# Designed miniproteins, single chains, continued (5): the designs that were tried, part 63

Each design is a single chain, and the fold is of that chain. pLDDT is the mean over its residues in the fold that is shown.

## One batch from the design tools (miniprotein)

Design m18181
Fold by ESMFold2-Fast:
Structure m18181 (fold): chain A 75 residues (1-75)
Amino acid sequence: SVASVDELLAQLEEAVANGDVATALVILRELERRAPFLSEEERARVRAVLTGIVRDPSVPEVVRRAARRVLEALE
């Protein structure tokens, strides 16, 4: 993939802020695919952002569920 983890996280936060569910789900799927190959530092940054999404009840349930799946893949 051509995007860095930090670029994907920035794009994910923008998509969530804009209510762009389709884009958020595409980015979360890419993060899930990358989960086994992330460094410890990248895993920590992904966990921080996704934990925020999971805890935010204003975020659509489908996006929060996808974020939980990525967090599980990081364990």
Scores: mean pLDDT 89

Design m18182
Fold by ESMFold2-Fast:
Order: structure tokens, then C-alpha cells, then sequence
Structure m18182 (fold): chain A 97 residues (1-97)
């Protein structure tokens, strides 16, 4: 698709922080919306949305604020009209280190 999410797999200790990069290859400016793709077992804190220019990259700081577990995150890129132009997913594993 026209969205690249890197890395696709993240391991972070409890209380740790990782950066998820979302690059838009869609024409024009998009809003990247980050959300849980399914019910998580880990508790994460992250920004719900960032604006990205064509070919730009948004850096989402993902903080492990709760117990060890897993979360699957989905990044949806929407145009100014609210149309979905691309999506990607990443899995975050929070360890009890």
C-alpha cells in the first residue's frame, strides 16, 4: 500500500519507549491515525494522529505504561476528505524486564 510502517515488530520493556515510523507515499498531505487494531493485552500511550506531507514520515513515540503483554497497532492514512489511502500494522511486545 501507500503507507510504510517501520519497524513492524517492536519489543519494549515495561516503562520503556519506542519510536514507530509511518511514511506516506500517497499523493498530497495525509493524516495518519494510530489505533489498536484489536483488543490489546499491553497498555500503550501514543499520539492518536499526526499530519504527514507527501513522502514524509511521522514519528510516533510509543510508551509502555502498563503491564507486559502484546498490542497490535494500525496506522490508517486518510486524505483531507477523510478517504482511506493506505494502512499498515505493527506488533508491540511489552516485556516484564
Amino acid sequence: GEVRVEPREITVPQGGTATLKVTSLAPGEVTVRLAYAEAPTADLEFSPAKTVPQGGTAEFEVKAVGPAGTARLRANAVDPQGRLVGSGEATVTVTDE
Scores: mean pLDDT 84

Design m18183
Fold by ESMFold2-Fast:
Structure m18183 (fold): chain A 93 residues (1-93)
Amino acid sequence: MDPVTLRLLREMGVRYDPETGRVEAVDPRGLSEPEAIALGRAMLEGLTPEEIARVYAEASGRPEMAEPILTISTHGRGTPEAEEARRKLRELR
């Protein structure tokens, strides 16, 4: 799994072991049941980071969250781009 996907899963509270290809744990903090189910399905299907972010945002009832979440995962924490994306996510809540 690519580094962007690993960062995306971490932001969503999922622990994934890239060596075994298994989900080790899902942090229930902030994830609803529909979000967790949708994310698990996307991972099993081997979707791209963009597709995983979209599936998660749809399941959360906020399709507009897909772009900010992907931006945070792509640029990493503490960058100006990630901070702007976090600001947008706060406004969408």
Scores: mean pLDDT 66

Design m18184
Fold by ESMFold2-Fast:
Structure m18184 (fold): chain A 68 residues (1-68)
Amino acid sequence: SAAEEAAREALRHAERGDERKATEVLLRAFPELRHLAGDVPAMLRALGHEELAEEVERVYRRLREEAE
């Protein structure tokens, strides 16, 4: 689905620490999620992709640990 494709693309940007591009990908596909801009896990949950949201949260935690 288009939602799955946008979610996967957003995840790839999030994996690189680029939350801005991840947000842009999701907003381009789903402008109605504008109120969640900057919170990629919340945007993915709103689309029904709980598992992908958890994966993004794990990636963000890992990147944060690597930056310490």
Scores: mean pLDDT 77

Design m18185
Fold by ESMFold2-Fast:
Structure m18185 (fold): chain A 72 residues (1-72)
Amino acid sequence: SLLEEYQKLNKEITELIEKIKEQGKLDEFLKIVQKIQDELDAQVGDETDIEKLQQKILEAKKKILEEAKKLV
C-alpha cells in the first residue's frame, strides 16, 4: 500500500540521517532536502489531482532517500 511505502521510506531516511549526522554532513543534507522541496513545490503549484500530488510527493521522498544514500 502507499502507506507502507511511505513508512518504509521514512524509516530508511531516518536511519540514514543518523549516519549523516555522525559524519558531520547534516547541513549538506538539509540543503539537498530544501532543493528537492522547492522543486516539489514548483511542480505541485498548478496540480489539482490528488493522486498526481501523492505520486509527486512519493517521488520527492525517493529522491531524498537516494541523496541520503550518497552522503553515507
Scores: mean pLDDT 82

Design m18186
Fold by ESMFold2-Fast:
Structure m18186 (fold): chain A 85 residues (1-85)
Amino acid sequence: SMAEELEKLKEQIEEYLREGTDESLERIGELLDYAIKTMPSSDVVELLNFAIETADKVLSPEMQRRVLEIVGEAARKLKEKEEEE
């Protein structure tokens, strides 16, 4: 189900955030791109918020800034998709 897919993506994002490497953060960007292509916009927004909140708990301020850049790029792509009705 879509709910199970959302939960799995949250689990994967949390794992990559806890790894806290440049490579693992790039993989979060890939997961968010996948979510934008396959999931409703409301679920993608939930993933973006989850990533920010989890990063605040597990990462340094420097790495949190990198997550905000990745999430900001994903949010821009989501907005562009919503205009493609």
Scores: mean pLDDT 84

Design m18187
Fold by ESMFold2-Fast:
Structure m18187 (fold): chain A 73 residues (1-73)
Amino acid sequence: MGSLSPEEQVKLTRDSMIKLALDGLISKETAIRGVYRSGLLAGATSSIDKSIEEVAKAVGASKEEVEKAVKRS
């Protein structure tokens, strides 16, 4: 097991998902869902909302696109 905290794991996932979405390898919806799911699995509930907002801003997703991505999770 790595010595990464749940918050560090969410941050790494966020940065990775942003890069993949900007590179065109995944959709904005997939990037947002990936961060949300990773945060839940890591138990980093306090940082999920902020990480989702940062991903949405970086990839240019609307609030409606964010809600759709989270609802499909």
Scores: mean pLDDT 75

Design m18188
Fold by ESMFold2-Fast:
Order: structure tokens, then sequence, then C-alpha cells
Structure m18188 (fold): chain A 100 residues (1-100)
């Protein structure tokens, strides 16, 4: 189901976020690229759904990730990769939220 696939993608996104935060700077771009691929799949799946409960959950999870990377940028202001992820999650949250 779309809900089961969304849950799997959100769990993968959470795992990649933990991996990113623990990674040395030289590995962060590779992890961010994988996160962006998963994010694109989540957004594409959300665009196929009319389930407001699922869309609300996805929006909240993407917002939580945007906040996580906003905090990372606050402590690491020169981390361009963290800034890119912050902006990507904010854009994705707003896109999903617009479908509610």
Amino acid sequence: SLEEKAEELLEELNRLTVEFLKAPPEKRPEIAARMEEVLDEIVALAEQSTDKSLLARVSMELGAHALTFAIEVLFNPDDEVARRLRDAFLAAELHVQAQL
C-alpha cells in the first residue's frame, strides 16, 4: 500500500539522517544525495495520495527533518550540505502541506 511504502521511505530517511549526523564532512555529500533520492520518492508518493492522514504525517515528518538540519546549520554554519538538506526538506514539507 502507499501507507506501507511511505513508512518504509520515512524509516530509511531517519536512518540516513542519523548516518549523516555521525559522518565526517567528506562523507556527508554522498549521504545527502541518497537522502535527496528518498525525499523525491516520498514527495512523488504523497502526490499520488488523497489520504489526508497520510499527507499530514508525511508533512510533519519532513518538517521534523527540516528542523533537525536547521539546528545542524546553527552549529555548523559553513556546512553547505546541511543547508542544502534544510532547504530541500522545507520545500518538500510545503509542497506536501499544500495538498492538504
Scores: mean pLDDT 89

Design m18189
Fold by ESMFold2-Fast:
Structure m18189 (fold): chain A 89 residues (1-89)
Amino acid sequence: GVVRVTLENGNVFDLTFPDRENAEKALEALKKNIGKDAGLVFFDLAEEVEVLRIVNRVTGEVYENVSAGEAGFILHKEGGKIVGAELLE
């Protein structure tokens, strides 16, 4: 499954998860934490979900084979506050 996160700074990230269960857990946590830092939210998720890939849709930058901590850092450094999150079909 893929979750799209829209951030206050205009950046948009597509997060790829190994299955729908991981994607839905990430989506619910991101939606619950709208207005909070996406990287910090993802850091709290890191022990509960596995992420396979992160794509910055604005810059085109792709991150693969990242650790949970690296994923949180990327979203913090390049993202900022969550405006919205959606599950892509």
Scores: mean pLDDT 81

Design m18190
Fold by ESMFold2-Fast:
Structure m18190 (fold): chain A 103 residues (1-103)
Amino acid sequence: SADERARAGLAAQAPALLAAARAQKASPEDALSLFASALMSGRLSEAQIREMVDLLFEAGVSPEELLRFLQIVRDHALSQNDEDAVASAELAIRIVEQRAAEG
């Protein structure tokens, strides 16, 4: 369907779009909104989530700020009964917690 193609296309392009936004000095809010949209697609791989988390840390987003944001994304996904988006947000939370422990 068109919606399935849109979700898959967003997921495929999301790390590159975030890298481009960072290169153009987009606001942290715009970068986080792109990440939320990609997570809500439910189509991100673990490797793509890790890449986007690393890009956000390099952009100066703190682990604590990113965790607060991801909890909001997870709660939104839960309110929509979107199990794939919930799983993506929970995986992102786990990755951020692991990265925070490393540095």
Scores: mean pLDDT 82

Design m18191
Fold by ESMFold2-Fast:
Structure m18191 (fold): chain A 85 residues (1-85)
Amino acid sequence: ESAALVAQMAALAAQMRANADDPAVVAALQAQRAALIDQGVDLGMADIQRAVDNLIKWNEENKDLPDEEKIKLHQKRLEEIRAKA
């Protein structure tokens, strides 16, 4: 678990660093990291990779949307996930 958590945190940190010039992507990744910490959920690397891939794909498909709109959509998605938990 500790090794998996370290890998998850490292992967999120690397993705934040790679996307440092995209505030919407950084905000979404920070929210994911905060949710992991707050909930104490141990997500496997496959789940983190899938979430990151989906986020990157969504951002590419919606790159013409304002950053504020992207951030709102990501926050709404996180709230929906929290409500179902």
Scores: mean pLDDT 65

Design m18192
Fold by ESMFold2-Fast:
Order: sequence, then C-alpha cells, then structure tokens
Structure m18192 (fold): chain A 81 residues (1-81)
Amino acid sequence: SPMDQALAAIRALFDAFAATLPEEAHPLVEKIKELALEGARMAMEALESGDPAVLAEMEKRLEELQKEMKELMEELYALMK
C-alpha cells in the first residue's frame, strides 16, 4: 500500500542516517524514527478519513509529537558536538 511504502521509506532514511553516526547515538535516532513513523501514519490515516473532527484531533496530537521530537533532536545535536 502507499502507506506501507511511505513508512518503509521513512525507516530506510533513519536507518541510513543512524549508520553515519556513532553507536551511542543509535538509540536516540531510533526514538526519533519511531515518532516520525507514528506522525506519518497518523497524518495519512486522518487525511484518508476526510473527517474534520479526526483532522482536528490529529493536529493536537501532531503538536505533542513535534514537541517531543524537537527535544530528542536537541539531545542528538548535543551528542554530535
């Protein structure tokens, strides 16, 4: 399915990125990958529904995921100093 292909592409992208980093950074990249996959799945499912209430709920949850992802990315940048 298009969703499976998109999720596979996201996994491959983060796995390739992790391979360029020290082993110690891999758990943090994996957490960011998991959040990216959750966000992508949620967004695709909400857009498929076309329901304004589902889209509004997605927007709220996506904001929470973005905050968590930002914190993890800041930790990753600190490790790369």
Scores: mean pLDDT 82

Design m18193
Fold by ESMFold2-Fast:
Structure m18193 (fold): chain A 61 residues (1-61)
Amino acid sequence: MQHQRFFQILRDQGYITQQQVYDLYPQTDGVSVSAFADSLVAQGILTPAQAAQIIAQLQQQ
């Protein structure tokens, strides 16, 4: 459930495309949102600051 909201925020902010959501979604199975966000930082898609801000937004909903 949190992964779906995380992807929604990433799309709304323009960090990833619809195709990337489709390709990355299976990789979230058994992985926490925080661990997945760290993976995106390692890939250069997000900065650590951007990942922290998105996680904070998830906690507000």
Scores: mean pLDDT 76

Design m18194
Fold by ESMFold2-Fast:
Structure m18194 (fold): chain A 90 residues (1-90)
Amino acid sequence: SKILELVAKAVELSKKGTEEDKKKAEELLKEIEELLKKLGLPEEEREVFLAAVKAVINNESIENYLNMPGEKVRELLEKALKKIEEEEKK
């Protein structure tokens, strides 16, 4: 999956900790968001997935990025991942 490859690259760049690498990670996050929109993900599912990526990049809890119950976050994230996996099969 191109989306998952971009996530892995953004995480790797964030570990290097330079300002240039952080800017590149932010550019990759924007590319991921655009791909999620093209995939037809609803806004809530896109927000949860992007929050999960940001949480991993910053080594923080996803709860720091979202003002919603954990059970709803989990449900929306599972729905987003399922749609991303379906695109990988095409």
Scores: mean pLDDT 78

Design m18195
Fold by ESMFold2-Fast:
Structure m18195 (fold): chain A 63 residues (1-63)
Amino acid sequence: GPVPPAPPGGNPQSAEEMTPEKLAKHVAKILKEAGADQASIDEALQGLSDLYGVPVEKLRAAI
């Protein structure tokens, strides 16, 4: 018979309570403190926009 599957190393769902806007604000703050340029911050926000299906304009407004 089939062997039982080993428990997968599940990603910790630490972001369950994080909204896309709150996450975008947190990411932008970290990048700004790290000395990232505006283009890098904009690229990160576009990535979050694509990932969550939220317009980048809304994520930028949340910052």
Scores: mean pLDDT 75

Design m18196
Fold by ESMFold2-Fast:
Structure m18196 (fold): chain A 88 residues (1-88)
Amino acid sequence: MEEAEREEVVEAFARRLVEEGLISEEDAEKLKEAMLTGKPVTIRVIAPGDEETAKKVAEGIKAEIESIREVYKLPPFELTIEAVALKP
């Protein structure tokens, strides 16, 4: 895979999460670095719905990251997601 393609897909993924209101722009930048370099990262995910919905959204993000990592041969990294539910 071309390095430019890997950076582009990671950038697009992080931007989508910001556009969906799931993470901040700052966390998106940190996530992009982590996915490209293998650096550990903690991101805060704001999920619409209850606590179970927030957990499912966080697991979905992890699954998408793993899929991108496998397809584009990115390094493994330590990801911590702080999932926040909008409904109590």
Scores: mean pLDDT 80

Design m18197
Fold by ESMFold2-Fast:
Structure m18197 (fold): chain A 99 residues (1-99)
Amino acid sequence: SLIEKYLEQALGDLREAKELLENAKTPQDIERARSLLERALFNLEKALEYAEKQGIDEVVEKLKRAIELFQRALETMSLEDIDEAIKAVEEALKLVREH
């Protein structure tokens, strides 16, 4: 599904951003991680749009929570906040796959 594809892309970017931040040595590494996080947020917002159009209320609520945690991660750039965002997106993806 389109929701699943957007969530998989968001997870990929989140995991790459975490890896970059764990190994960050330059301001350019942090800038790259931020760009990945911004792209992941865009994909999460697209997943939410499609979930709302399909009326899958449980997925909508999970995605809204994931976006809130994600916006916090983007603000703080902390590994702990990024891990919480990853976990929330993984939970939303599991729910989408279970119907």
Scores: mean pLDDT 86

Design m18198
Fold by ESMFold2-Fast:
Structure m18198 (fold): chain A 86 residues (1-86)
Amino acid sequence: MSLEELEQEVRELEEQIKKLEGVKSNELLTTLSRLAWLYAQLGRIEKAEEYLKKAKEIAKQIEPSEEARKELGIAEAAVDVAKAEA
């Protein structure tokens, strides 16, 4: 995936979060997890950690789906790798 494609997906997901604001859901959890992953790929470690923290907080407050748990795990691994390489 190109840098431009990663940045475009970030913009789309940040707009999606605005629509999901105030609703704690699997959709919000997966969106936050994907943003954490995308920012990790971009090397934006601080933002990746912020979104990962928010995703983990949502996961504690809802009953996450298996897919949402999987996406959260993928995001956490990506952030850990990005931090180790920074």
Scores: mean pLDDT 81

Design m18199
Fold by ESMFold2-Fast:
Structure m18199 (fold): chain A 85 residues (1-85)
Amino acid sequence: MEGKKLLEKIIEDGARALYEAMKSLLDSSLSDDEKLEMAREYAIDAMNGIEKGYFVPLTEEGKEIEKKIKEGGKEAFKLIEEEKK
């Protein structure tokens, strides 16, 4: 139960970081094509970070997402694995 709650918090924190990154991207002076491409990269970075516990960020916003996922994701998965049996 505790590992699951920690994972939920990491997902929420990661989602918030991703949301803030995408919001900043919408306010940027980049073209619509560049905004779409970067938004996809942000989403890919977040998902890969959660699954693997690390990724190579493509943007400064991606680094923030990596930090949040890396700090909490590994701990959450470890707790879930320890609670499984």
Scores: mean pLDDT 61

Design m18200
Fold by ESMFold2-Fast:
Structure m18200 (fold): chain A 79 residues (1-79)
Amino acid sequence: EREKSEEYTKLFKEAVDNLVNGDEKAKKEAEKKLLEYTKKVIEERAKELGLDQETVDKMLKISEENLPKYVEDLLAAAK
């Protein structure tokens, strides 16, 4: 639980740095890594909480749809 949060925080900070200071390729890769990690965290948490597969699938879809907007919001905030 705590270790997963720390890993997410580290990945998030690295991704934000790449989004602000990286080239176009680095920005694309940072976005992809954030999405992949977010899906993994959701799946692991769902297993621990005993959530049904339908709920997990819905959460994963929301993460996929909203990640590009979060990236845009982060870039705006970093300015």
Scores: mean pLDDT 69

Design m18201
Fold by ESMFold2-Fast:
Structure m18201 (fold): chain A 100 residues (1-100)
Amino acid sequence: DLFKKLEELAKELKVKEPVIDSIFAAATLKRAVALTLIRNSKDPEVIEEAKEEVKKMQAILDQAYALYKQLKKLGIWPPSATPQSIVLADSMAASYESER
């Protein structure tokens, strides 16, 4: 069940709506914050926690991208998805594919 997997990712990120654009946005932001901590922190414990957060967010982004490809192939979207959220999902997925 693709929608159940979206709900699980949204719950893990504490995102209200189980839609690809919200999941990508939240995971990308959390990863960016963690990468900034790795770059700027002088505390080894903070750096190690941030490295684990980057790994966790990367795994979530990979799962969200796989779900996006399946949803797009099937032409199905979760009930909370708007036309604008689908356009944002397309843009975010293209950006993510470019960095892989």
Scores: mean pLDDT 85

Design m18202
Fold by ESMFold2-Fast:
Structure m18202 (fold): chain A 66 residues (1-66)
Amino acid sequence: SLSSLLEDLLAYFDKDGDGKITKAELEEIAKTETGRFLLKMTQAALGLPVDGKPDDALLEAMNAAM
């Protein structure tokens, strides 16, 4: 489901396992083609504009969903 996909994506982005995703972690992921694809999937799952940008709106929505 979309909810299950979102949970898996959030777990992947939370590299420290501390239940919080940082802007630095999003920017690091955005450096790769695969990472940008995962950011776009996460934006779609959260109902945000799909632009692949690691912006503050995406960061806040991801942390709120954890």
Scores: mean pLDDT 78

Design m18203
Fold by ESMFold2-Fast:
Structure m18203 (fold): chain A 88 residues (1-88)
Amino acid sequence: MLTPFSISITIKGNGIDKKAAEELTERAIQQADSGNSSISISVEGKEKDDVESNRNLGLALDRIVEHLRSLGGVVSSVTITEVPEAPP
């Protein structure tokens, strides 16, 4: 039986830079390895380019999903929340 994982990510400041992506990946893996099926992480980003931010986030999520699959898991949901400093 596959274990369903839910991932909730809160991004503060700007977008996801390489450091924020690595911190996100490491903390998600640590929570999963500790037996948590609901993974909740908050990171502060410094990336001002939305395209690069989305790329860094995608690479982090790919690494997290691969690790969760190695544990016999499946990702059931991903929620991304940006703390608003941006205008509408």
Scores: mean pLDDT 80

Design m18204
Fold by ESMFold2-Fast:
Structure m18204 (fold): chain A 117 residues (1-117)
Amino acid sequence: PRVAFEGDPAVVERLRRIAEELRRLGLPVVARAVEALAEAVASGDALLVEAAAGVLLIALAVEVKFTEDEEALRRALELVGEALALAAEQLARAPGVPQSWVDGLRGAAEALRAEAA
């Protein structure tokens, strides 16, 4: 059985704005991963949100190796941290989502925000 929830339209819109800012920073692969996360939240499929968040972390880890702008990197870490925190809050409101998924995304968001500071 799929774990379904109603995605917050304000969160979907914020994720789309985050993706656009990441694209302007020159991180198109990370931007595309955040767009996929926005679609996952809009779909209301908790497993798809968890999968999209995992892909976002991989995209960030890969694309930062090709980014030489330290200010753009710091901003990207902040934005991806915000995106993961928004995803964690959506999953926290979904009945039957494992607490480990919520805690994992919150932990990743906190780690990225600490690196950005």
Scores: mean pLDDT 86

Design m18205
Fold by ESMFold2-Fast:
Structure m18205 (fold): chain A 82 residues (1-82)
Amino acid sequence: EKEKLAEEAKEALLEAARLLEEQGDLRSAQELRNTAEIVEEYSEKKQKALLEGAKLLIELLRQGVPAARAFMEALKHVAELL
């Protein structure tokens, strides 16, 4: 359901933002928090793309990929899904 998808995307974006903030990337963390606040206003396709991008970002950050590089790879992945 769309409501469940928006909630899952929001949760993933906020977790990714927390991990970015822990690594000192406050700018990217704030961008993800801003996106999480309005994710329910996006299309289902965009919500799915953001969820997958956030999941990839979380995985890369947990693997020790530097925040800036992990964020860029996640943005590329979202763009490819749109």
Scores: mean pLDDT 85

Design m18206
Fold by ESMFold2-Fast:
Structure m18206 (fold): chain A 96 residues (1-96)
Amino acid sequence: SELERLRQEIERIKEQLRELRKNAGPEQQEIVDQVLRQLDSLMAKVEAVPEEDRLKALRELVEKGRQLLTDVEASIKLLEQRAQEEKARELAELLG
């Protein structure tokens, strides 16, 4: 069903967040943990919604989850870029 498909999409988003966490620094791990807690809280609210509104609420949660995943991925990428820039500066200073 569409409801089951959307629930599976949320679980997929959560799995992707957990994978990002494995390769992230401590600060980003805290952000991922916060996002996972937010998704769990929002899912509980979706399950409390009347059945006829649940499909719409779940679609909105999937969209929000995808945006949060994208934001986390962008944040991790930015930190990786900054770390590379800092290492390049340190090397340049060492070499004169």
Scores: mean pLDDT 83

Design m18207
Fold by ESMFold2-Fast:
Structure m18207 (fold): chain A 96 residues (1-96)
Amino acid sequence: MDALRERFRAGVPKFKEALMTTAGLPEAEAEAVAEAMLETLLLTLELVERSREEGIPEKEVALEVADYLIEKLREIGAPEWLIERAEALKAEIEAL
């Protein structure tokens, strides 16, 4: 799992570049969004490891991750369209 965590951290600069070039985000916003996504991915790994030990349902883990992402995106002042996409993802998970 540590190798996967390092891989996610190593991917942050490339994801930031994609947010700037493809989504048109300013550098500071792209950096904040990339960091929020990294924190969410690291939380996902932690919760997956914990769920295997404690038997937490996959849907519950997915909803916790979605809530964390939405909260982080709001905290950093991410664009409204990105927050709406995260909320849509949570609604899709709720429908499972």
Scores: mean pLDDT 76

Design m18208
Fold by ESMFold2-Fast:
Structure m18208 (fold): chain A 64 residues (1-64)
Amino acid sequence: PTAQQIAMALIEKFGFDGVITGKEAIDFARELGASDELLKKMEELFGDERITAIQAAMAIVDLA
């Protein structure tokens, strides 16, 4: 899947204001079949930080 598809799926799953950890965002992206390259970039950016789903989605699109 594309970064945009992963970002939209994440918003649909958790909601715009849904607070998630970086680990949860990465785990969800991995389950969707995100590339190893994208997952590594996400790990570096988010770590264990708590973020909103919209913030995570925007960052995923920016990374791609």
Scores: mean pLDDT 79

Design m18209
Fold by ESMFold2-Fast:
Structure m18209 (fold): chain A 58 residues (1-58)
Amino acid sequence: NSILKSNLKKDILEEVDKVELSQEEKIQILELLTEVENAKTDQEISDIANKVLELLSK
């Protein structure tokens, strides 16, 4: 679902701008963006979104 992937990538980038992240957290965000591109199901996209929320929940 290209629209869900596009929206999730946009949301990740917008939230990253609001939070001070360590170098390790920035690497994890880049890895999650790569996982979004490789996701094949809505469930996989949802799982990635939950990981992003956990990292950005500060």
Scores: mean pLDDT 76

Design m18210
Fold by ESMFold2-Fast:
Structure m18210 (fold): chain A 62 residues (1-62)
Amino acid sequence: SIEEEAEKAYEEAKKALGENLDGDQDKIRSATELINEGQRAYEAKDYESALKAFKEALKVAK
């Protein structure tokens, strides 16, 4: 389901961010903001927007 995909993307984004906390500060900031955006969408049950934000966070963090 889209909810499960959003949850998985969240976990992957958080892991990538955690592994790169000592890296590029602009990327860390952008990824963190995208994770926060995704969390707000997930809490609102907007799983499509949450998934999109978490996938973007993962791309930025890596």
Scores: mean pLDDT 83

Design m18211
Fold by ESMFold2-Fast:
Structure m18211 (fold): chain A 81 residues (1-81)
Amino acid sequence: MVDPSARVVVQTVTIRAKDREAQEELLRFAKSQEGVLSIETYDDGRLRITGPASTAAQVVAFALEHRDLVESIEVGAPVLV
């Protein structure tokens, strides 16, 4: 059965890495995930990852399991596109 709502739920997760080494580890994980639409890296240690809600949830789960790599996590509201 096809869903009558042909909308894709997209969510952005912003992670602040503890340091540059942690940022590289988080980037490597994010790049391994299916469905990632964009990844932005910042000189201050932040990563912004945009993708389907399921992909965003996996990124958040990884960050929560690896608190030694993560200073803070901000999860954006899901957006229908």
Scores: mean pLDDT 78

Design m18212
Fold by ESMFold2-Fast:
Order: C-alpha cells, then structure tokens, then sequence
Structure m18212 (fold): chain A 61 residues (1-61)
C-alpha cells in the first residue's frame, strides 16, 4: 500500500469508528510508541507510521 492509500484507509477507519481525526492520530501515536518499546516495530517502521500520520493530519486537521 502507498502512503496515500493508507491515509484514505485511515479516513475510512475514523468514520467507521466515529472518532475525530485528532483522536485517531493520538491513538495511533500511542500504540506506535508502545509497540516500539515492546520491540514489535523497527525504527524504520516507526518513521513510516509518523510520515503517514503527518500526511493524514495535513489533509484532515
């Protein structure tokens, strides 16, 4: 999936869960930090997630 496709899927998820874009971004950042601390995510994966969250914020915040 491209970063743009992930952003679109995140927008669909926010609508399905009935949460604000800001709430979704905060939740995803918390989960990403927790998973990184647990060793479930590499630094590269964290950087990609932050890039996607930034693009999502640019479109919806």
Amino acid sequence: LSDEEIVERMAELARALRVSPETLIRTERRITEEDYEKGLLSEEEVERIERVLRRFAERFL
Scores: mean pLDDT 81

Design m18213
Fold by ESMFold2-Fast:
Structure m18213 (fold): chain A 99 residues (1-99)
Amino acid sequence: MEELEKLTLEQKVLLALYARDGKPITVEELARILNISKEEAEAIVDGLEAMGRVKVEVDPETGERFVTLNEKYRDLIKKELDKNVSPEAKAEIERRIAE
């Protein structure tokens, strides 16, 4: 969608996590939502985790990576998304999450 193409990959990840309202999203699910490769999704998530913007929990049995927003930065991320993300981009991410 054209409105999503205006966002950075980091903004798309943060938007998807914010839209899930504290529920974790897997790296595989993020790749699907953003329509990117799993490798690209992992690289973006690793960068955001290094910056402290997201938290990653690994399932010890499956190795599955579960990603959530870092609650410490939730208000800052919300303000950044509210300034930079259109209602259409928010709706598209919410639609993809529901699928």
Scores: mean pLDDT 77

Design m18214
Fold by ESMFold2-Fast:
Formats: sequence, structure tokens, C-alpha cells
Structure m18214 (fold): chain A 91 residues (1-91)
Amino acid sequence: SEAQRRAEELKAEAEKLIDKAKFYANMSLNLTDPEMGKFFADQAEYYAKKAEKLADEVESLGDTEGAQRLRANVEEVKKLIEEAKKKIDEL
């Protein structure tokens, strides 16, 4: 159905955003400069929030399992962002 195609497209987009968020969170974790670390942590948070919003849309299209999987992946990224923020606060 059209709703199923839209849900698949949104899941693919959300997965790409989650990958970007993970990339930026890991960049932040590997930096010793607090300004650059904060910049990358903020970028990670931005992409994670966008992915979370797409998960809500996936759920609204009837794919509850897909939305739950995306939210689980977003929570993993949020943990990395929190680790990055704690590291920055200690610098």
C-alpha cells in the first residue's frame, strides 16, 4: 500500500539520520577540544531528534514495530551523546 511505501521510506531516512548522529557523537567523544566537542555533540542531538520525529510518523502509518526499533536505536545514540557531554564538562 501507499502507507507501507511511505513507512519504508521514512524508516530508511531515520536510519540514515541515526547513522549521522552516531558519527557526530563518536567524533565528539574522540575530541579533546571542548568547543569542537560541543559542536559535534549538538549536531548528534539534532540528527537524533529528527530521527525520533520520523519514528513517530512511522508509528502513525501503522508500523509500531518499526517505530519501536528506531526508538531503541535513538536511545543508544542518546547514551553516546550523554557520555560526550559528560566528557566535555570534565575538560
Scores: mean pLDDT 89

